Designed miniproteins, single chains, continued (2). Designs and how they scored, part 113

Each design is a single chain, and the fold is of that chain. pLDDT is the mean over its residues in the fold that is shown.

## One batch from the design tools (miniprotein)

Design m7937
Fold by ESMFold2-Fast:
Structure m7937 (fold): chain A 84 residues (1-84)
Amino acid sequence: ADIDTARQLIARAEQLIAEVEGLLKSSTNENLKRLTSSNISIARTQLADIQARVDAGQVTEDDLRTLQQLIQVLEQMIADLKSE
């Protein structure tokens, strides 16, 4: 798997996580806040695991797919928070 691609996807995911966290500070939907916070915690755990593999030079195609899926989920969270 391409380590440079993985690094770019990780950076994008971290940027999106920061945007979600910023939006959560102004959200008034308590149910959406709880669900989103739980999902962000899971996302951070997944990113840390993949980052460890990137650092070890062990990135797989499955890791790249996981990062792409995570980015899609984060973009949906941002859309949901902005639609309040």
Scores: mean pLDDT 83

Design m7938
Fold by ESMFold2-Fast:
Structure m7938 (fold): chain A 96 residues (1-96)
Amino acid sequence: DEFSQISTEAYQLALDKGVSETLEKAIEKLREGDIDSALAYASSAAEVARLTFSDRDLANQISDLVSQAIRAALDGDIEKALEYLERAKELAKKAE
């Protein structure tokens, strides 16, 4: 299952390199039209933020933005999904 492999890789990337870098990978994949990879990177980044960030308000805002991005992407609204992911990335940089 390619999705499970990508999700594992994305989770490890977020732990090793940070949530903001993993969200940047989600943005890159979404721009390439690789929705499944984008969702895997975004979801994994949000989960790592929830587990590792001491600022719970920032972690919650990132999770909410990522959830909105996933819904927009699944609805085919790629522009809106990119806007949510860019905002989540900016918040992650503030926590890091």
Scores: mean pLDDT 84

Design m7939
Fold by ESMFold2-Fast:
Structure m7939 (fold): chain A 94 residues (1-94)
Amino acid sequence: KVLSLEEQRELNRKNLLIYAEVVIETLESLGTPEHLKKAEELRKLLEEFKKNPTDENAKKLGEFIDEVLSTLPPEVRTAAWVRILERVSELEAA
């Protein structure tokens, strides 16, 4: 049960999209002006990555996600990670 390099890259891409979507949803659910602004910035990086899925764009998106997650309260960050893991596990269940 070994994935090809192309399948591994596609899975990694899908995982990054899930990370971005969950973090955007989390920021929007918090609803403060600062969180909404971060959600907008994340959306722009996500759309850039979708248009041009380069290593550079993946790195920018991933670094911003990590930065945002690190600034969230522990309980909010934990809830976001649970949601990420649920969606990621669904992709790996085939």
Scores: mean pLDDT 80

Design m7940
Fold by ESMFold2-Fast:
Structure m7940 (fold): chain A 77 residues (1-77)
Amino acid sequence: SSAAQAQVAPLAAQLDSSDEATRIAAARQLAEIGAPAVAPLARFLTHSDPRTALLAHMALAEITAVAPEEARAALAA
């Protein structure tokens, strides 16, 4: 939905938050959004904070486990 698409950018910004609870909540919400979150999450895999990178990896793994074809298409786009 357009609402889910609109949530991706602010949630991706929250993965870089200094507040751990905010980062964890953002990662879970991005995983729930699914395929639209894949490309932003992939960019965080090389993030300088290993905790942020780990959360991005875990969220991507969840999306890929639930919707592997959609995740693959989003990464190719």
Scores: mean pLDDT 79

Design m7941
Fold by ESMFold2-Fast:
Structure m7941 (fold): chain A 91 residues (1-91)
Amino acid sequence: MEVTKVDSNSSKQTIIVKNTEEGGAVQVRVHDKTTGEWLPSQFMNPGQTVEFEVEGAAGSTKEIEIWGARLQGGEVAEEWLVGTVTLTFKE
């Protein structure tokens, strides 16, 4: 999967995740390591893109993990850490 962050001058920043996996749909989850919160999961067919909004206080920094999962028969068959991004929130 491909992960892109979009610069923002607000208390919200956007993480864009694209499913670049060949031949398989994936579920993506975002974990805010600073708060321990998980954002609602999103499902992507091959080539689809989803967006996650993360809120933070002005001048703060958050460490975000992006997790991917393959489903088989509606169950999680495989789960992996896709990547980690650092978000810095501007004043």
Scores: mean pLDDT 76

Design m7942
Fold by ESMFold2-Fast:
Structure m7942 (fold): chain A 93 residues (1-93)
Amino acid sequence: SREEVYKVLDEIARALGVEPPPRDWSLSERFRYLADQTRDRAPTLAELMDSLAYFTEEKGWSPDDILETFKQMMKVLGAKDAGELARKLRERG
């Protein structure tokens, strides 16, 4: 659901010491915000956020498509939650 994606993004923001995006913003605006806030410190995560903004805005990805993408990345990287996923992506550059 959209709310589950918002929760994942808020957990990512908190893990990296970034202010969560405003509650009234769209998913693509939230992804672009997180990309901009993390680009210098976690460029791999920023690129992921830019890609998710693009797929949401231009390719019509649903919140469930996005949530499944995060779940698969957590599985591949051995992250237990979205916060650990964010930290692992930061460490990868």
Scores: mean pLDDT 85

Design m7943
Fold by ESMFold2-Fast:
Structure m7943 (fold): chain A 74 residues (1-74)
Amino acid sequence: MDAIIERFLEKLRAAGRTEEEVRAELAKQLAEARAALAGKDPELVALLDALEAALAEGLRAFYRLVLARVQESL
């Protein structure tokens, strides 16, 4: 688990990305998916909205977990 988190952060750093930039790109992709489904499947659109909220919270929890692990290592 921790090794996967470290690898993910390493790739983000190498790409010059921050948590905010990753969240913004993910939100953009989800917004495009919602636009493509608009008027076709309202239930699926609602699920995409819920997924967007859950992913935003998941990224925050992910970074909190990494910070806690770093503090434990000090």
Scores: mean pLDDT 62

Design m7944
Fold by ESMFold2-Fast:
Formats: structure tokens, sequence, C-alpha cells
Structure m7944 (fold): chain A 88 residues (1-88)
């Protein structure tokens, strides 16, 4: 399933960018815990492309917030994505 594998790789890439940008902005981040959680998500995504699409979008929204984007709009979109996935 090439799509699920691509989504897993995209999630890793975005998670790395989120981590680096959060550290640059002075956030205290447990890098070992972050790495473990992302690794678990990547394995889940390989078996669930729908989860992969949601995770990629959530990481993109988080990155946008860290870049100084509209945090309220991103948070609302993230809540909608989570609710839609949970309802499916």
Amino acid sequence: MEEAERLAEEARRLAKRVRELAKKKGAELDEEEWEREIEKLVELIKNDPELGRVVVRLLELQLRVLEGGDAAAARAEAARLRAEYEAA
C-alpha cells in the first residue's frame, strides 16, 4: 500500500519540522517521548491510510501555528478533523 507508506513518510517529515521549530521557539520538548509517539503513529498509519491523512493534516496545522499562522482557525480545523475520523 504505497499511499499509506507515503503518508507515513510525510508524517515523519512534518513531525521533524514541528519538533525543530518548537525548540527554536523555546518550547521544552521531550525529544525521546516525541520520537516514540511519532514512531507509533507511523506504524499505525501504515495500516490505516485514513489515519495517515488526518495525522498529516494535523501536523501541517501545528506547523502553521508555530510559523505564526492563525492559531484559532488551525485549532478549529484540527478539532473537525479529529471528530470526522472518530465518527467514521
Scores: mean pLDDT 76

Design m7945
Fold by ESMFold2-Fast:
Structure m7945 (fold): chain A 72 residues (1-72)
Amino acid sequence: SAMPGVVLKPEELEKLEKEAKKIEEQIKNTPDFQKQLDIVIDWIKEQAKKLGWSEADLEARLKKFQELLKKQ
């Protein structure tokens, strides 16, 4: 496949969840919505690079994170 999926081990998922909570807390303490988005996007891009995510996986994760920000 031209765009292989990424499989995360349970240990990697736990690390990502802890990092996500830390980023979420930083977002809550950031008054500027655009700066909040930059923090999330930069973090997701860094994780994608480290995990070898496909472009489709990155786009899917960004979409989910943007939806979470809109929902509080």
Scores: mean pLDDT 68

Design m7946
Fold by ESMFold2-Fast:
Structure m7946 (fold): chain A 94 residues (1-94)
Amino acid sequence: SMDDIEAGVLESFRRLGDASDEVPNPGIGMTSALGNGLMLLQAGRPEEAARYFERGLELDPTDSLTQRALSEAYRALGDDAKAEALRAEAEKNE
């Protein structure tokens, strides 16, 4: 099913994230954080999704895609002020 494919992608991102400390490639960690966060957001777990997106932004603070995703997570949590601030930053970084 599609959910099985998504779970497989998520597991691949987790493995890449676990290896990030052994290879000098910060993009692997960022990709893992974004992928994990998006799957959690789709699963209705915005608190956990926000934590993964925040980790991604620690690696690349100007990544517009991760900023948009975190904005949506904060909106789902009812923090509209943080959501709007991140949306504005994402628009500047496109």
Scores: mean pLDDT 68

Design m7947
Fold by ESMFold2-Fast:
Structure m7947 (fold): chain A 68 residues (1-68)
Amino acid sequence: ATPEQIRAEGDKQVDNLDTAAQTSRILGRIDPEKRETYEQSAKNLEAQRAQTAADLGKRAAEEEARAK
């Protein structure tokens, strides 16, 4: 795959995780009684997002280096 293709697929996955994490944080702000639950969910999603972004960024960099 090209670096652009890897990036596009990765951006889609990252955007989905970012949206889910942001939604959880907003819900925690609206419902303080469930804030801890929503914050924990957001942290889990943020960790998954960071790992996904790192893995895909590394793969894209490898393909870019190979092309040069």
Scores: mean pLDDT 78

Design m7948
Fold by ESMFold2-Fast:
Structure m7948 (fold): chain A 105 residues (1-105)
Amino acid sequence: DDDLKKSREVFESLPADIQRDMGLLTVFELENPAASLRPYIIDGDLAGALAIIDAHVSNPAIRARLKRAVEFFTKNPETYIRVSYYLYHTPELLAEARALIAELE
């Protein structure tokens, strides 16, 4: 899949901390479908995205990393779309993100 290959290249070009934070963000979106961050991120609405995180995330370490991810991706919404696509098709990276969430809890 040419789109998957391009999406992987975009993901791998990101700083390692943003790669990990995007993994956490993707897991959060999958586990909390009612708390959708996607419309806020693609519209560049950082304040809206932060309000959803503050309402739904009790763990301060996870909250801080999700806020860092949305701060980056509200400024780079096309990158967010590509990286989300790659992660939804890469269950190994989502498993790593779930393991990190367990470590932070």
Scores: mean pLDDT 84

Design m7949
Fold by ESMFold2-Fast:
Structure m7949 (fold): chain A 95 residues (1-95)
Amino acid sequence: MARELAERGLELGRRGERYARLAARYLKQGNYEEAIRYARRGLRLGQEGARLGREAYELAETEEEKKFAREAMLEGGIAAGLAGINLGVAKIALK
């Protein structure tokens, strides 16, 4: 059901954002290996959250379901973006 996909997408997006923030903390500490590890996890979770949100949006039959699906897509997108930036910076700093 659309709501269940959106709820799962939002959960994954929020988890991805938490990992992206952990990656940023490790970057500030100069621990680039841990930064890469958490950034990769955040990126995967954010991308999957956004995908589930998009699928939920396509299946949504009510405005409430569409709104919730958009929130899942946004959280996933933010998580993936932040994690991707942190991953790129960590890879450059490691070399």
Scores: mean pLDDT 88

Design m7950
Fold by ESMFold2-Fast:
Structure m7950 (fold): chain A 79 residues (1-79)
Amino acid sequence: MKIPDEEIKRAVAIIALAVAYVTTKDPELRKLLHEALDAISRGDYEKALELVKEAFEKATDPDDRRLLENVIKILEELL
């Protein structure tokens, strides 16, 4: 059984983004992350990257910033 590299990257990005969404205490950040997850569900990775970058700029929590930085790197590799 073979899992394509692109499929693994998509799964990792979705999981990391979902973790950030459920763990963040910032309602503005949560809204942006929800919109990013919706964009990914539609296959709109360019919009998802834009929203995650905006969330990263607004994030003050080090754990949120770490997760979002990883998502940005993965999404950039998918584009």
Scores: mean pLDDT 79

Design m7951
Fold by ESMFold2-Fast:
Structure m7951 (fold): chain A 57 residues (1-57)
Amino acid sequence: MEAKKEELLRRAAEAGGAPLETFRQMAEIHEMDLEELETVVRQAELGAAAGRDPPRA
């Protein structure tokens, strides 16, 4: 259970470009469930993937 939470937090940090500690604090403040956290991470990853489109320049 905790291992899954840490994996999700790590993925959120990578997708969001912020330290893992920041996302861990945020999850604690909002008391997010694993399902809610998983949804947030998935949305963040999709947003990061969209940024891989052809150069904006």
Scores: mean pLDDT 68

Design m7952
Fold by ESMFold2-Fast:
Parts: structure tokens; sequence; C-alpha cells
Structure m7952 (fold): chain A 72 residues (1-72)
């Protein structure tokens, strides 16, 4: 199994959920910011083979937490 692929998929899924929540709250700027940050992280995971699944999930968690804080 490819751990890097799982990390990228998890990051995209988490970012999409937070972005959808932001849009429902009328915070389109927050949605765009979260999607941009998660896409940048996915790109880093694809380009850097040293990024572990745990590191990817941890960094995604920070982006999600910041997005949720801005929605609430």
Amino acid sequence: MRERRRGAEAVRTAGQRVADAARKAGKYDVAEKVLKKTEELVREIEEDPSITYNEAVSRAGEIVAEGVEEIE
C-alpha cells in the first residue's frame, strides 16, 4: 500500500469538508483559504517522499483547526 497516496487523499477530504462548512456559513474567503492550504500540502506530499503519513495528517489537522476556528 502507498502511505503517501493515503495522506494526500486524507488531506483533500478534510479540506473539502471544512471548505463546504465554510461555504454553508457564508464564509467563502475561509473556504478558499482552506482549499488553497490543503492543495499546497497535497503538492508537498507528492513532491517530497520524506513526508510521512503522520506528518501529513498532523499538518492537515492544523489547517482544519484554523478553518473551523474562523467559521465559528
Scores: mean pLDDT 77

Design m7953
Fold by ESMFold2-Fast:
Formats: C-alpha cells, structure tokens, sequence
Structure m7953 (fold): chain A 108 residues (1-108)
C-alpha cells in the first residue's frame, strides 16, 4: 500500500510540483527523498525538470511533426526527374527519354 501510494502520490505531486520541483529540491531535499524512495517518482523527479516542455513537446511534437512532416517532405522533397511516379507522372513522363521519341513511339 505505502509503495503504491508513494507511486501515485509521487507522480501526481511531481507533476504539480514540477515548476517548484527544482526549487523545492534546493530548499528541501524532502521531495527528492520521497521521489528517490518510490520507483515511479524516479521518472517523475527526472521529468520535473522538463515536464512542461519534455512531457508535452517530445511526445506531441516528435509524433506529429515526424509523421506529417516526414510524409510531406518525402513526397514534395523528392528530387526532380523521378520517373517512378505513375499517378502524377505527367511531367515525369515528359522526361528527355520520352521526348526523344517517346511521343512518336507511344502514339503509334
């Protein structure tokens, strides 16, 4: 019971006290002692330094930016002359190879 109460209390307390976690740790190592005692507060105490930035930014920024940004960058950032595009290969089909005689051959 005590350990589980310490975990839940430590995690919630660390989140609430995150802003003051750094200052509370300096003023009194009591919170740090509790955080070290419990397993969960160990991560909470570490996250206290950057709960607002680390907790929100890495999870949301990395996931959202990585997924959407990577997909868009890959599609749009592709180098020119990529004849692998079938769907939108209107300009890619008009590559120098096709222009040499592809139209005459393709038209036939």
Amino acid sequence: MDAKEGEEGGRLAAEGAVSGDLELGVEGGRKAGLGAASADPEAAANGGAGVGAAAASPAEGAGLGGGLGAALAGATGSPRGRGAGRGVAASEAATPAAREGGRAGGAG
Scores: mean pLDDT 39

Design m7954
Fold by ESMFold2-Fast:
Structure m7954 (fold): chain A 76 residues (1-76)
Amino acid sequence: SKVEELKKKIEELRKELEKVKKQLDEHISDLEKQRSQSSGLEQVRLQMLIDLHRISKSAEEFVTERRIEKLEEEAK
């Protein structure tokens, strides 16, 4: 049914979000290791990259949650 198809799409979006979050968390961890070994301007640059990845993670969560909300409304 159309409701079953929408539920499947919601599950796919949730799984895709978890994969993206894991990839971003790995990148953040790698950058944090590099930052701990750096100094001066390089440390500042690495911190900025960490902050950008954290913002990207929040943005991906926000966008995916909004897409899920829209699909849940269609499933009602």
Scores: mean pLDDT 87

Design m7955
Fold by ESMFold2-Fast:
Structure m7955 (fold): chain A 63 residues (1-63)
Amino acid sequence: SSILEEIRALLRAAGMSEEDIETVIEKLRTLSKEEQLTLRRLVADLIAQGASAEEILEIFESL
């Protein structure tokens, strides 16, 4: 989906590895489109606040 591709691009821009990006995306595929949109906004906000790829990954692993 375009939402998942947008999230992938954001995570890549934040410096996340391709393996970690795929781990996050596979989790997101199990969620509704509304939840994916909410998480896309969350990722964008975290990056804007200077969050690291490691911090972002830990948040998604706790979901």
Scores: mean pLDDT 85

Design m7956
Fold by ESMFold2-Fast:
Structure m7956 (fold): chain A 69 residues (1-69)
Amino acid sequence: EEEERRRKIEIDLVAARVLQVAAEIAGHTDSAAEARKLIDKAEQALEEGNFDEAEKYVDRAKDVIDAAL
């Protein structure tokens, strides 16, 4: 179950990074920067094994990007 949860977070992180780059290219620089910061925090939480925190930061990053697009 831990491996499945980690895999899902890893996939979500990749998706969030792609969207963050797209937002930056589209000129939403402030939102892209905020999302990048949240993605970095999610990645750190994932490395620490804190899946709840990682999921929270990934969701927040996606929300920031979605609001910008």
Scores: mean pLDDT 82

Design m7957
Fold by ESMFold2-Fast:
Structure m7957 (fold): chain A 75 residues (1-75)
Amino acid sequence: SPVDEALARLEALAAATTDPAARELLQSVIAVLRRRQADPAALERVLRALADQFAGRDDALSAQLAALADELAAL
């Protein structure tokens, strides 16, 4: 599903980050999204919130999160 693909890409982003705090946050968010069986709209909102949170701290991660949210919005 688009949600499962997006969550897999989010897991890859978490694994690629060198910041332990960012990795822990992303892993915690992924666990919540999986537990709640989030729909594409809920996942998009969470990804945009994460992109905003990383803006100015990790611009590359912020941009990747925003791009993933845009892909979900286009469904």
Scores: mean pLDDT 86

Design m7958
Fold by ESMFold2-Fast:
Structure m7958 (fold): chain A 70 residues (1-70)
Amino acid sequence: VPVLEPGESLVAEALDDTTALVVVRVPPDQTIEEVKKAIEEAGGRVVSESDTTVVALVPTERVPELLRLL
């Protein structure tokens, strides 16, 4: 599982050429539902949630798009 560094909003680890595992930090000014919507708009699926982070599987080619949506 990729580890979020202090100040990062997203970290991605490529599992293969088509799929990446991403960890997204939920900002204090956004809801977890807004983060989940951004993931879905990038063609991803949420696999787990915590109070401050969302873990998702996202198409590798869509990771830059997800970063722009956050």
Scores: mean pLDDT 74

Design m7959
Fold by ESMFold2-Fast:
Structure m7959 (fold): chain A 95 residues (1-95)
Amino acid sequence: TPAAQTLSEEEKREIRLQAAVLLLVGAVERSTPGPIDESLKKKAIALIREIGEKLGLPQEVIDAHIAAIENAKTGEEFFEAVNAFVDDVERALSL
């Protein structure tokens, strides 16, 4: 998207760091038995919106990633949802 191409190198670095934090949180949840912490889901959703908007991702793509986080019932599903979003972030930053 045109918006991703207009980001500064500092903004790209910040987005990559935020994506890395999301991935680490997802990996911890995958390794932790029991239900996902609802406060972590809310924080992940907030970061997905912020990063997705900064990258100029289509609203339907942002909404799909948010829905995947909301619908995740296990740490494995949460990790898969986070990993799918991070893949889209890396693709957008590589264009």
Scores: mean pLDDT 84

Design m7960
Fold by ESMFold2-Fast:
Structure m7960 (fold): chain A 81 residues (1-81)
Amino acid sequence: ARQKYIDKLYSGLNADQQAQFNDIVNNMRNLLLTKYGLDQATVDAIINIWTPTILDAIKSGKPVTMPSVADTVAQIAAARA
């Protein structure tokens, strides 16, 4: 269900917006891996949570801000409890 929503948002972007999305996601992945020292699986989970908000911001022409890493990690942990 969530993946279909994400796919629809991404497909609704033009080529320039898709390039912006890819650049933003790549920058966030690098920060999560290097600055925060997170493993690849945790980084993938965080990016998946943030993706709909990033896509909506790009499509709407709004600035994209990086959410709280600590809050997102806590959200992932709580969902597994």
Scores: mean pLDDT 79

Design m7961
Fold by ESMFold2-Fast:
Parts: C-alpha cells; structure tokens; sequence
Structure m7961 (fold): chain A 67 residues (1-67)
C-alpha cells in the first residue's frame, strides 16, 4: 500500500503551534480520525494512505473544534 507518514513535528509546523500542544491534542484528534479513515497511530505521528495535505487539513479543522 502507498503510505504517508505525517509526523507530530510536521503537524506543529503546519498548524503554527508548539509540539507540546500537538502532543496534548494528538490522542483525541488522531483517535477520532482513525475511527473514520485508514490511519495508524504511532508514537511519532500517523501512517496513512491519505495525502499529507489532506491529513494536515483534517488536523487543523479538528484542532479548531477541540481547542
């Protein structure tokens, strides 16, 4: 399968927030997304066949809701 790795670091940079903030909200956001979409949660980020840009956009949307 074609798999992309989207790291917590990439999410922090893309969202313009600290890595600490990403780590705080990551379990809720990634957990929710993994129920709906093909996504594997790892220690350092997510593995998914979805494009990185789509994953980042989804994280931005849910961060806005959860924060």
Amino acid sequence: PFTHFVTKEELAEALGISKETVEKYFPAIAGFLSMLLPMEITEDGVLTPLPKEEVIELFKSLYDVFS
Scores: mean pLDDT 83

Design m7962
Fold by ESMFold2-Fast:
Order: structure tokens, then C-alpha cells, then sequence
Structure m7962 (fold): chain A 65 residues (1-65)
């Protein structure tokens, strides 16, 4: 049985990684749209659904702007 703790850690790591990538993209001179795409890609690779990845990536970019 999957441990809730492991699920939370995985989600936190994925979110933090996506946020880092988005911020790095913006700092590197990338567009907000580019930062969103990078964050979304990280979340998708981490096993997030397309809808969840998009919502999280949008939140990350919006918060960083």
C-alpha cells in the first residue's frame, strides 16, 4: 500500500523542482509562458496528470511573477 507520507514527499519534491525550473527560466530571460512550459514538463515527468500539472505550473509562474 502506498504511504501517504511518500505521496506527499513526491508531490512536494515535484512541486519544488518545477518551481525551481520556472524561476531559473525567468531569471535566464525566459517568458512567463516558457517558465510555465518548463514547470509543467517537470510535473508531467513526476507523474502528475495533465490537468494537475497545468494548474500547478500556472500557480508557480503566477506566484513568481
Amino acid sequence: MDDVRRQQEHGRQAYDRARQVAQQSLDDGGSPDEAKQRAKDVLLQSGFSEDEAERQAQRIVDELL
Scores: mean pLDDT 78

Design m7963
Fold by ESMFold2-Fast:
Structure m7963 (fold): chain A 112 residues (1-112)
Amino acid sequence: GMTKEEIKAAVRAIVDAVLGALDELIARSTDPETQARLRELREKVREVGEKLLSAIDNDDYEAAIKALEEMVRIVEELLQLARKEGAPDSVIATLENARLALETLIEELKKR
């Protein structure tokens, strides 16, 4: 299985990728309501990412799994918004890869 440091590195990489996709979506959006929702989701990604890293540091794998599941829901909403707004295929691919990586981490933590 993964070490705690490897799990934390994977979480940081996923959060950074999702935040990068969010920043591109915000910059490309012309609808004020969509921009406001994307900024709200950006803050939620940061908050959930911090909760997730804290849970891992405390060996609270139940809380970590719940935070990962919350991040999956955020990424699913971002995929819906990205497709609706006609985002580049690169942004869609980044979010789909993030979803897969989050699901992989959930299965890894369930083994603990």
Scores: mean pLDDT 90

Design m7964
Fold by ESMFold2-Fast:
Structure m7964 (fold): chain A 102 residues (1-102)
Amino acid sequence: GEGAREGARAAEEGARKGTEEDAYKGAVEGSNLAEKGGSRSSQFAGGSGATALGMGKTSGMSGGESAALGAEAMANSAEGEGDEEAAEAGRRAAEAAREAAE
């Protein structure tokens, strides 16, 4: 859904700024945007992303690694719901977050 695509895009924008802090902030914002999306698919993607972000942080992952995990969880959720555009955007966000991780 649209919210999941907007969420993935926000995560990518944050990660593209090149710091782990910005990547993490973007992933948090992206998950929130997806959860506020009008479709069940977008809400599920946002919840999955937020959960993965929390798990990464709890496991001692860096901000960039946690952001990548969150974006990948959103992408996997979107793919399961048949939203290929949101899944692709989420995977791009995960890649950008990994590039931001140092």
Scores: mean pLDDT 76

Design m7965
Fold by ESMFold2-Fast:
Structure m7965 (fold): chain A 69 residues (1-69)
Amino acid sequence: LVSEVRQHAERLLELPTVNDQVAGLIGHVQRLEPRALTPEIEQLIAEMSGSREDFLALVDKVLEQIRKL
């Protein structure tokens, strides 16, 4: 699961906007492991500045939540 989400996130970096990248990531995680979408993750999404660094930080946080399950 962690490797699957990571590989998908790498493909999402090819999308033209950070909003599309985030939507793709959340949709994928919602399908595979919705329990990883915690209020902390929702807060990170709300606070994103639209940078690649913010997206990568979001990916890392999602993977951390999946590892805890």
Scores: mean pLDDT 76

Design m7966
Fold by ESMFold2-Fast:
Structure m7966 (fold): chain A 56 residues (1-56)
Amino acid sequence: SEELRLMIEALNRVADIVSDYVAKIQQAKSQEEIEQIKAEMDKKLKELTEEYQKKA
């Protein structure tokens, strides 16, 4: 189904985003920087979720 296809595509994109931000966290120099990077990741994931909700 189209819904299943979109869900699989969204999950793959989530994995890519998480992987990228994990790498950024590993390079961070302070706890505050880590918290800012995590907030940016959460924002990106929310935007991605909203994008796919509009397509469904």
Scores: mean pLDDT 82

Design m7967
Fold by ESMFold2-Fast:
Structure m7967 (fold): chain A 82 residues (1-82)
Amino acid sequence: AALVLNRYLARVDPTDVELIMREFNLDEETARRIAAGILLLNEGVPRSEIEEITGVPAETIVRANDYLGVEALKEAVEKVLG
């Protein structure tokens, strides 16, 4: 579990971590685990395994993934509209 988590933590986007920390009022360690969980989710890893690897409830990871998707869309729209 720890070895798998460390592999995904190394692939985490620092911008995603900052956005998660800001919006969910979480510490950096928890936000990084959530961002790693989002990578696992997007690779099709089962929710139960993601919870075991990250130590974070899958519902929290899904919620953060949905939030980042909305923020990416907002940023894209703002770049076009000002």
Scores: mean pLDDT 81

Design m7968
Fold by ESMFold2-Fast:
Structure m7968 (fold): chain A 91 residues (1-91)
Amino acid sequence: AEELAREVAERIRRAVEMAGGEVLSLEVEIEGDTATIRARVRLASGEETKDNFSRGLGLMALYYGVHPLITKAEVEREGNELTLTYTVEIP
């Protein structure tokens, strides 16, 4: 449980760094066999003039999920902030 949540959190941080952002908050909640990971991320502001390969990969990872055990990935964007909610089923 804790090991899986830590791995998902690390993958989120790496994907955020690739996307050119920073993690503002990251919370893990475990309820029975389900872990919910919530993160707030700030993307770089005011420099939307150049897509780069790493930034694209990081954003793709955040939207499609960063770990194969993620059963639900929800991403909401407001301006330069993303709210991520990932659900992981613990075996």
Scores: mean pLDDT 69

Design m7969
Fold by ESMFold2-Fast:
Structure m7969 (fold): chain A 100 residues (1-100)
Amino acid sequence: SMEEEAKKKALEILEEAIKALEEEKSKSDPQMAAILDRAIKALKTVKEEIEKEKDIKKALSMAITMLQLLRKFAEEHNLEKLAKLFEEQIEELQKIRKEL
């Protein structure tokens, strides 16, 4: 269904966000790596909650909210490439949610 494809896309976007954060962590000093590790763990927890969520619109809203928190986190830590990625991912998920 269109709803199942939308949820699958949201989970793929969150997996891309996890990989981007893990790549940034690998290049970071120990203090920043610890901060990024906390963000990665929070994102993995939200992704698991979204996987179990049967309400597709709610699942998309949860993904968008998490990405908005990650964009703010990236902006606060001057991680410009991550902030741009999260902004683009938010826009894509908002478009998908509007089409449902």
Scores: mean pLDDT 90

Design m7970
Fold by ESMFold2-Fast:
Structure m7970 (fold): chain A 83 residues (1-83)
Amino acid sequence: KPKELTEEGRENLRRIAELDAQHQGRTIKNEEELDKLAEELEKSLPEILRQAVDTAIAIQKGEEPKNDAQERAKKILEERLAS
């Protein structure tokens, strides 16, 4: 496999960035800020992915998703990291 991010992979990367920011208490102001975070994740996937996994696990165990965006991000992250 070329390990290129597909359209779905890029969406998951954005979801991972969103969850990580939420866990750190960082407010994402707009789509542009989210895109910048996703681009940085694309360069540093191994390190950030581990922290995103911890974030997803913490949400799964203690923090419930509060809206549809968080619910979708949690599901996408769980499905991708578990599969």
Scores: mean pLDDT 59

Design m7971
Fold by ESMFold2-Fast:
Structure m7971 (fold): chain A 90 residues (1-90)
Amino acid sequence: MEEEKRFEEELVRIIEEYAEGKLSEEEAFERIKKLFLERGYPEEEAEELARKALGQAKAVELKKKLEEEGASEEEQRKRLEELYKEWKAK
């Protein structure tokens, strides 16, 4: 329970730091991958899970960037939907 709770807290923290621009895509990917590896996931599965988590983090970062650039709420939603489709296809 303690390790599981800590894992979830660390995962959320990494995603938030990436969305804030404090972590690069590479740094966020490596930290998330490490968390899954520490939980006993195989390397390939840990990479896949890390990519999925980064996809969510990229969506949050894109929303913040678009808000700073003065994009409308409609434009923000459209760009996020396109990002999810592109990320899912990869």
Scores: mean pLDDT 71

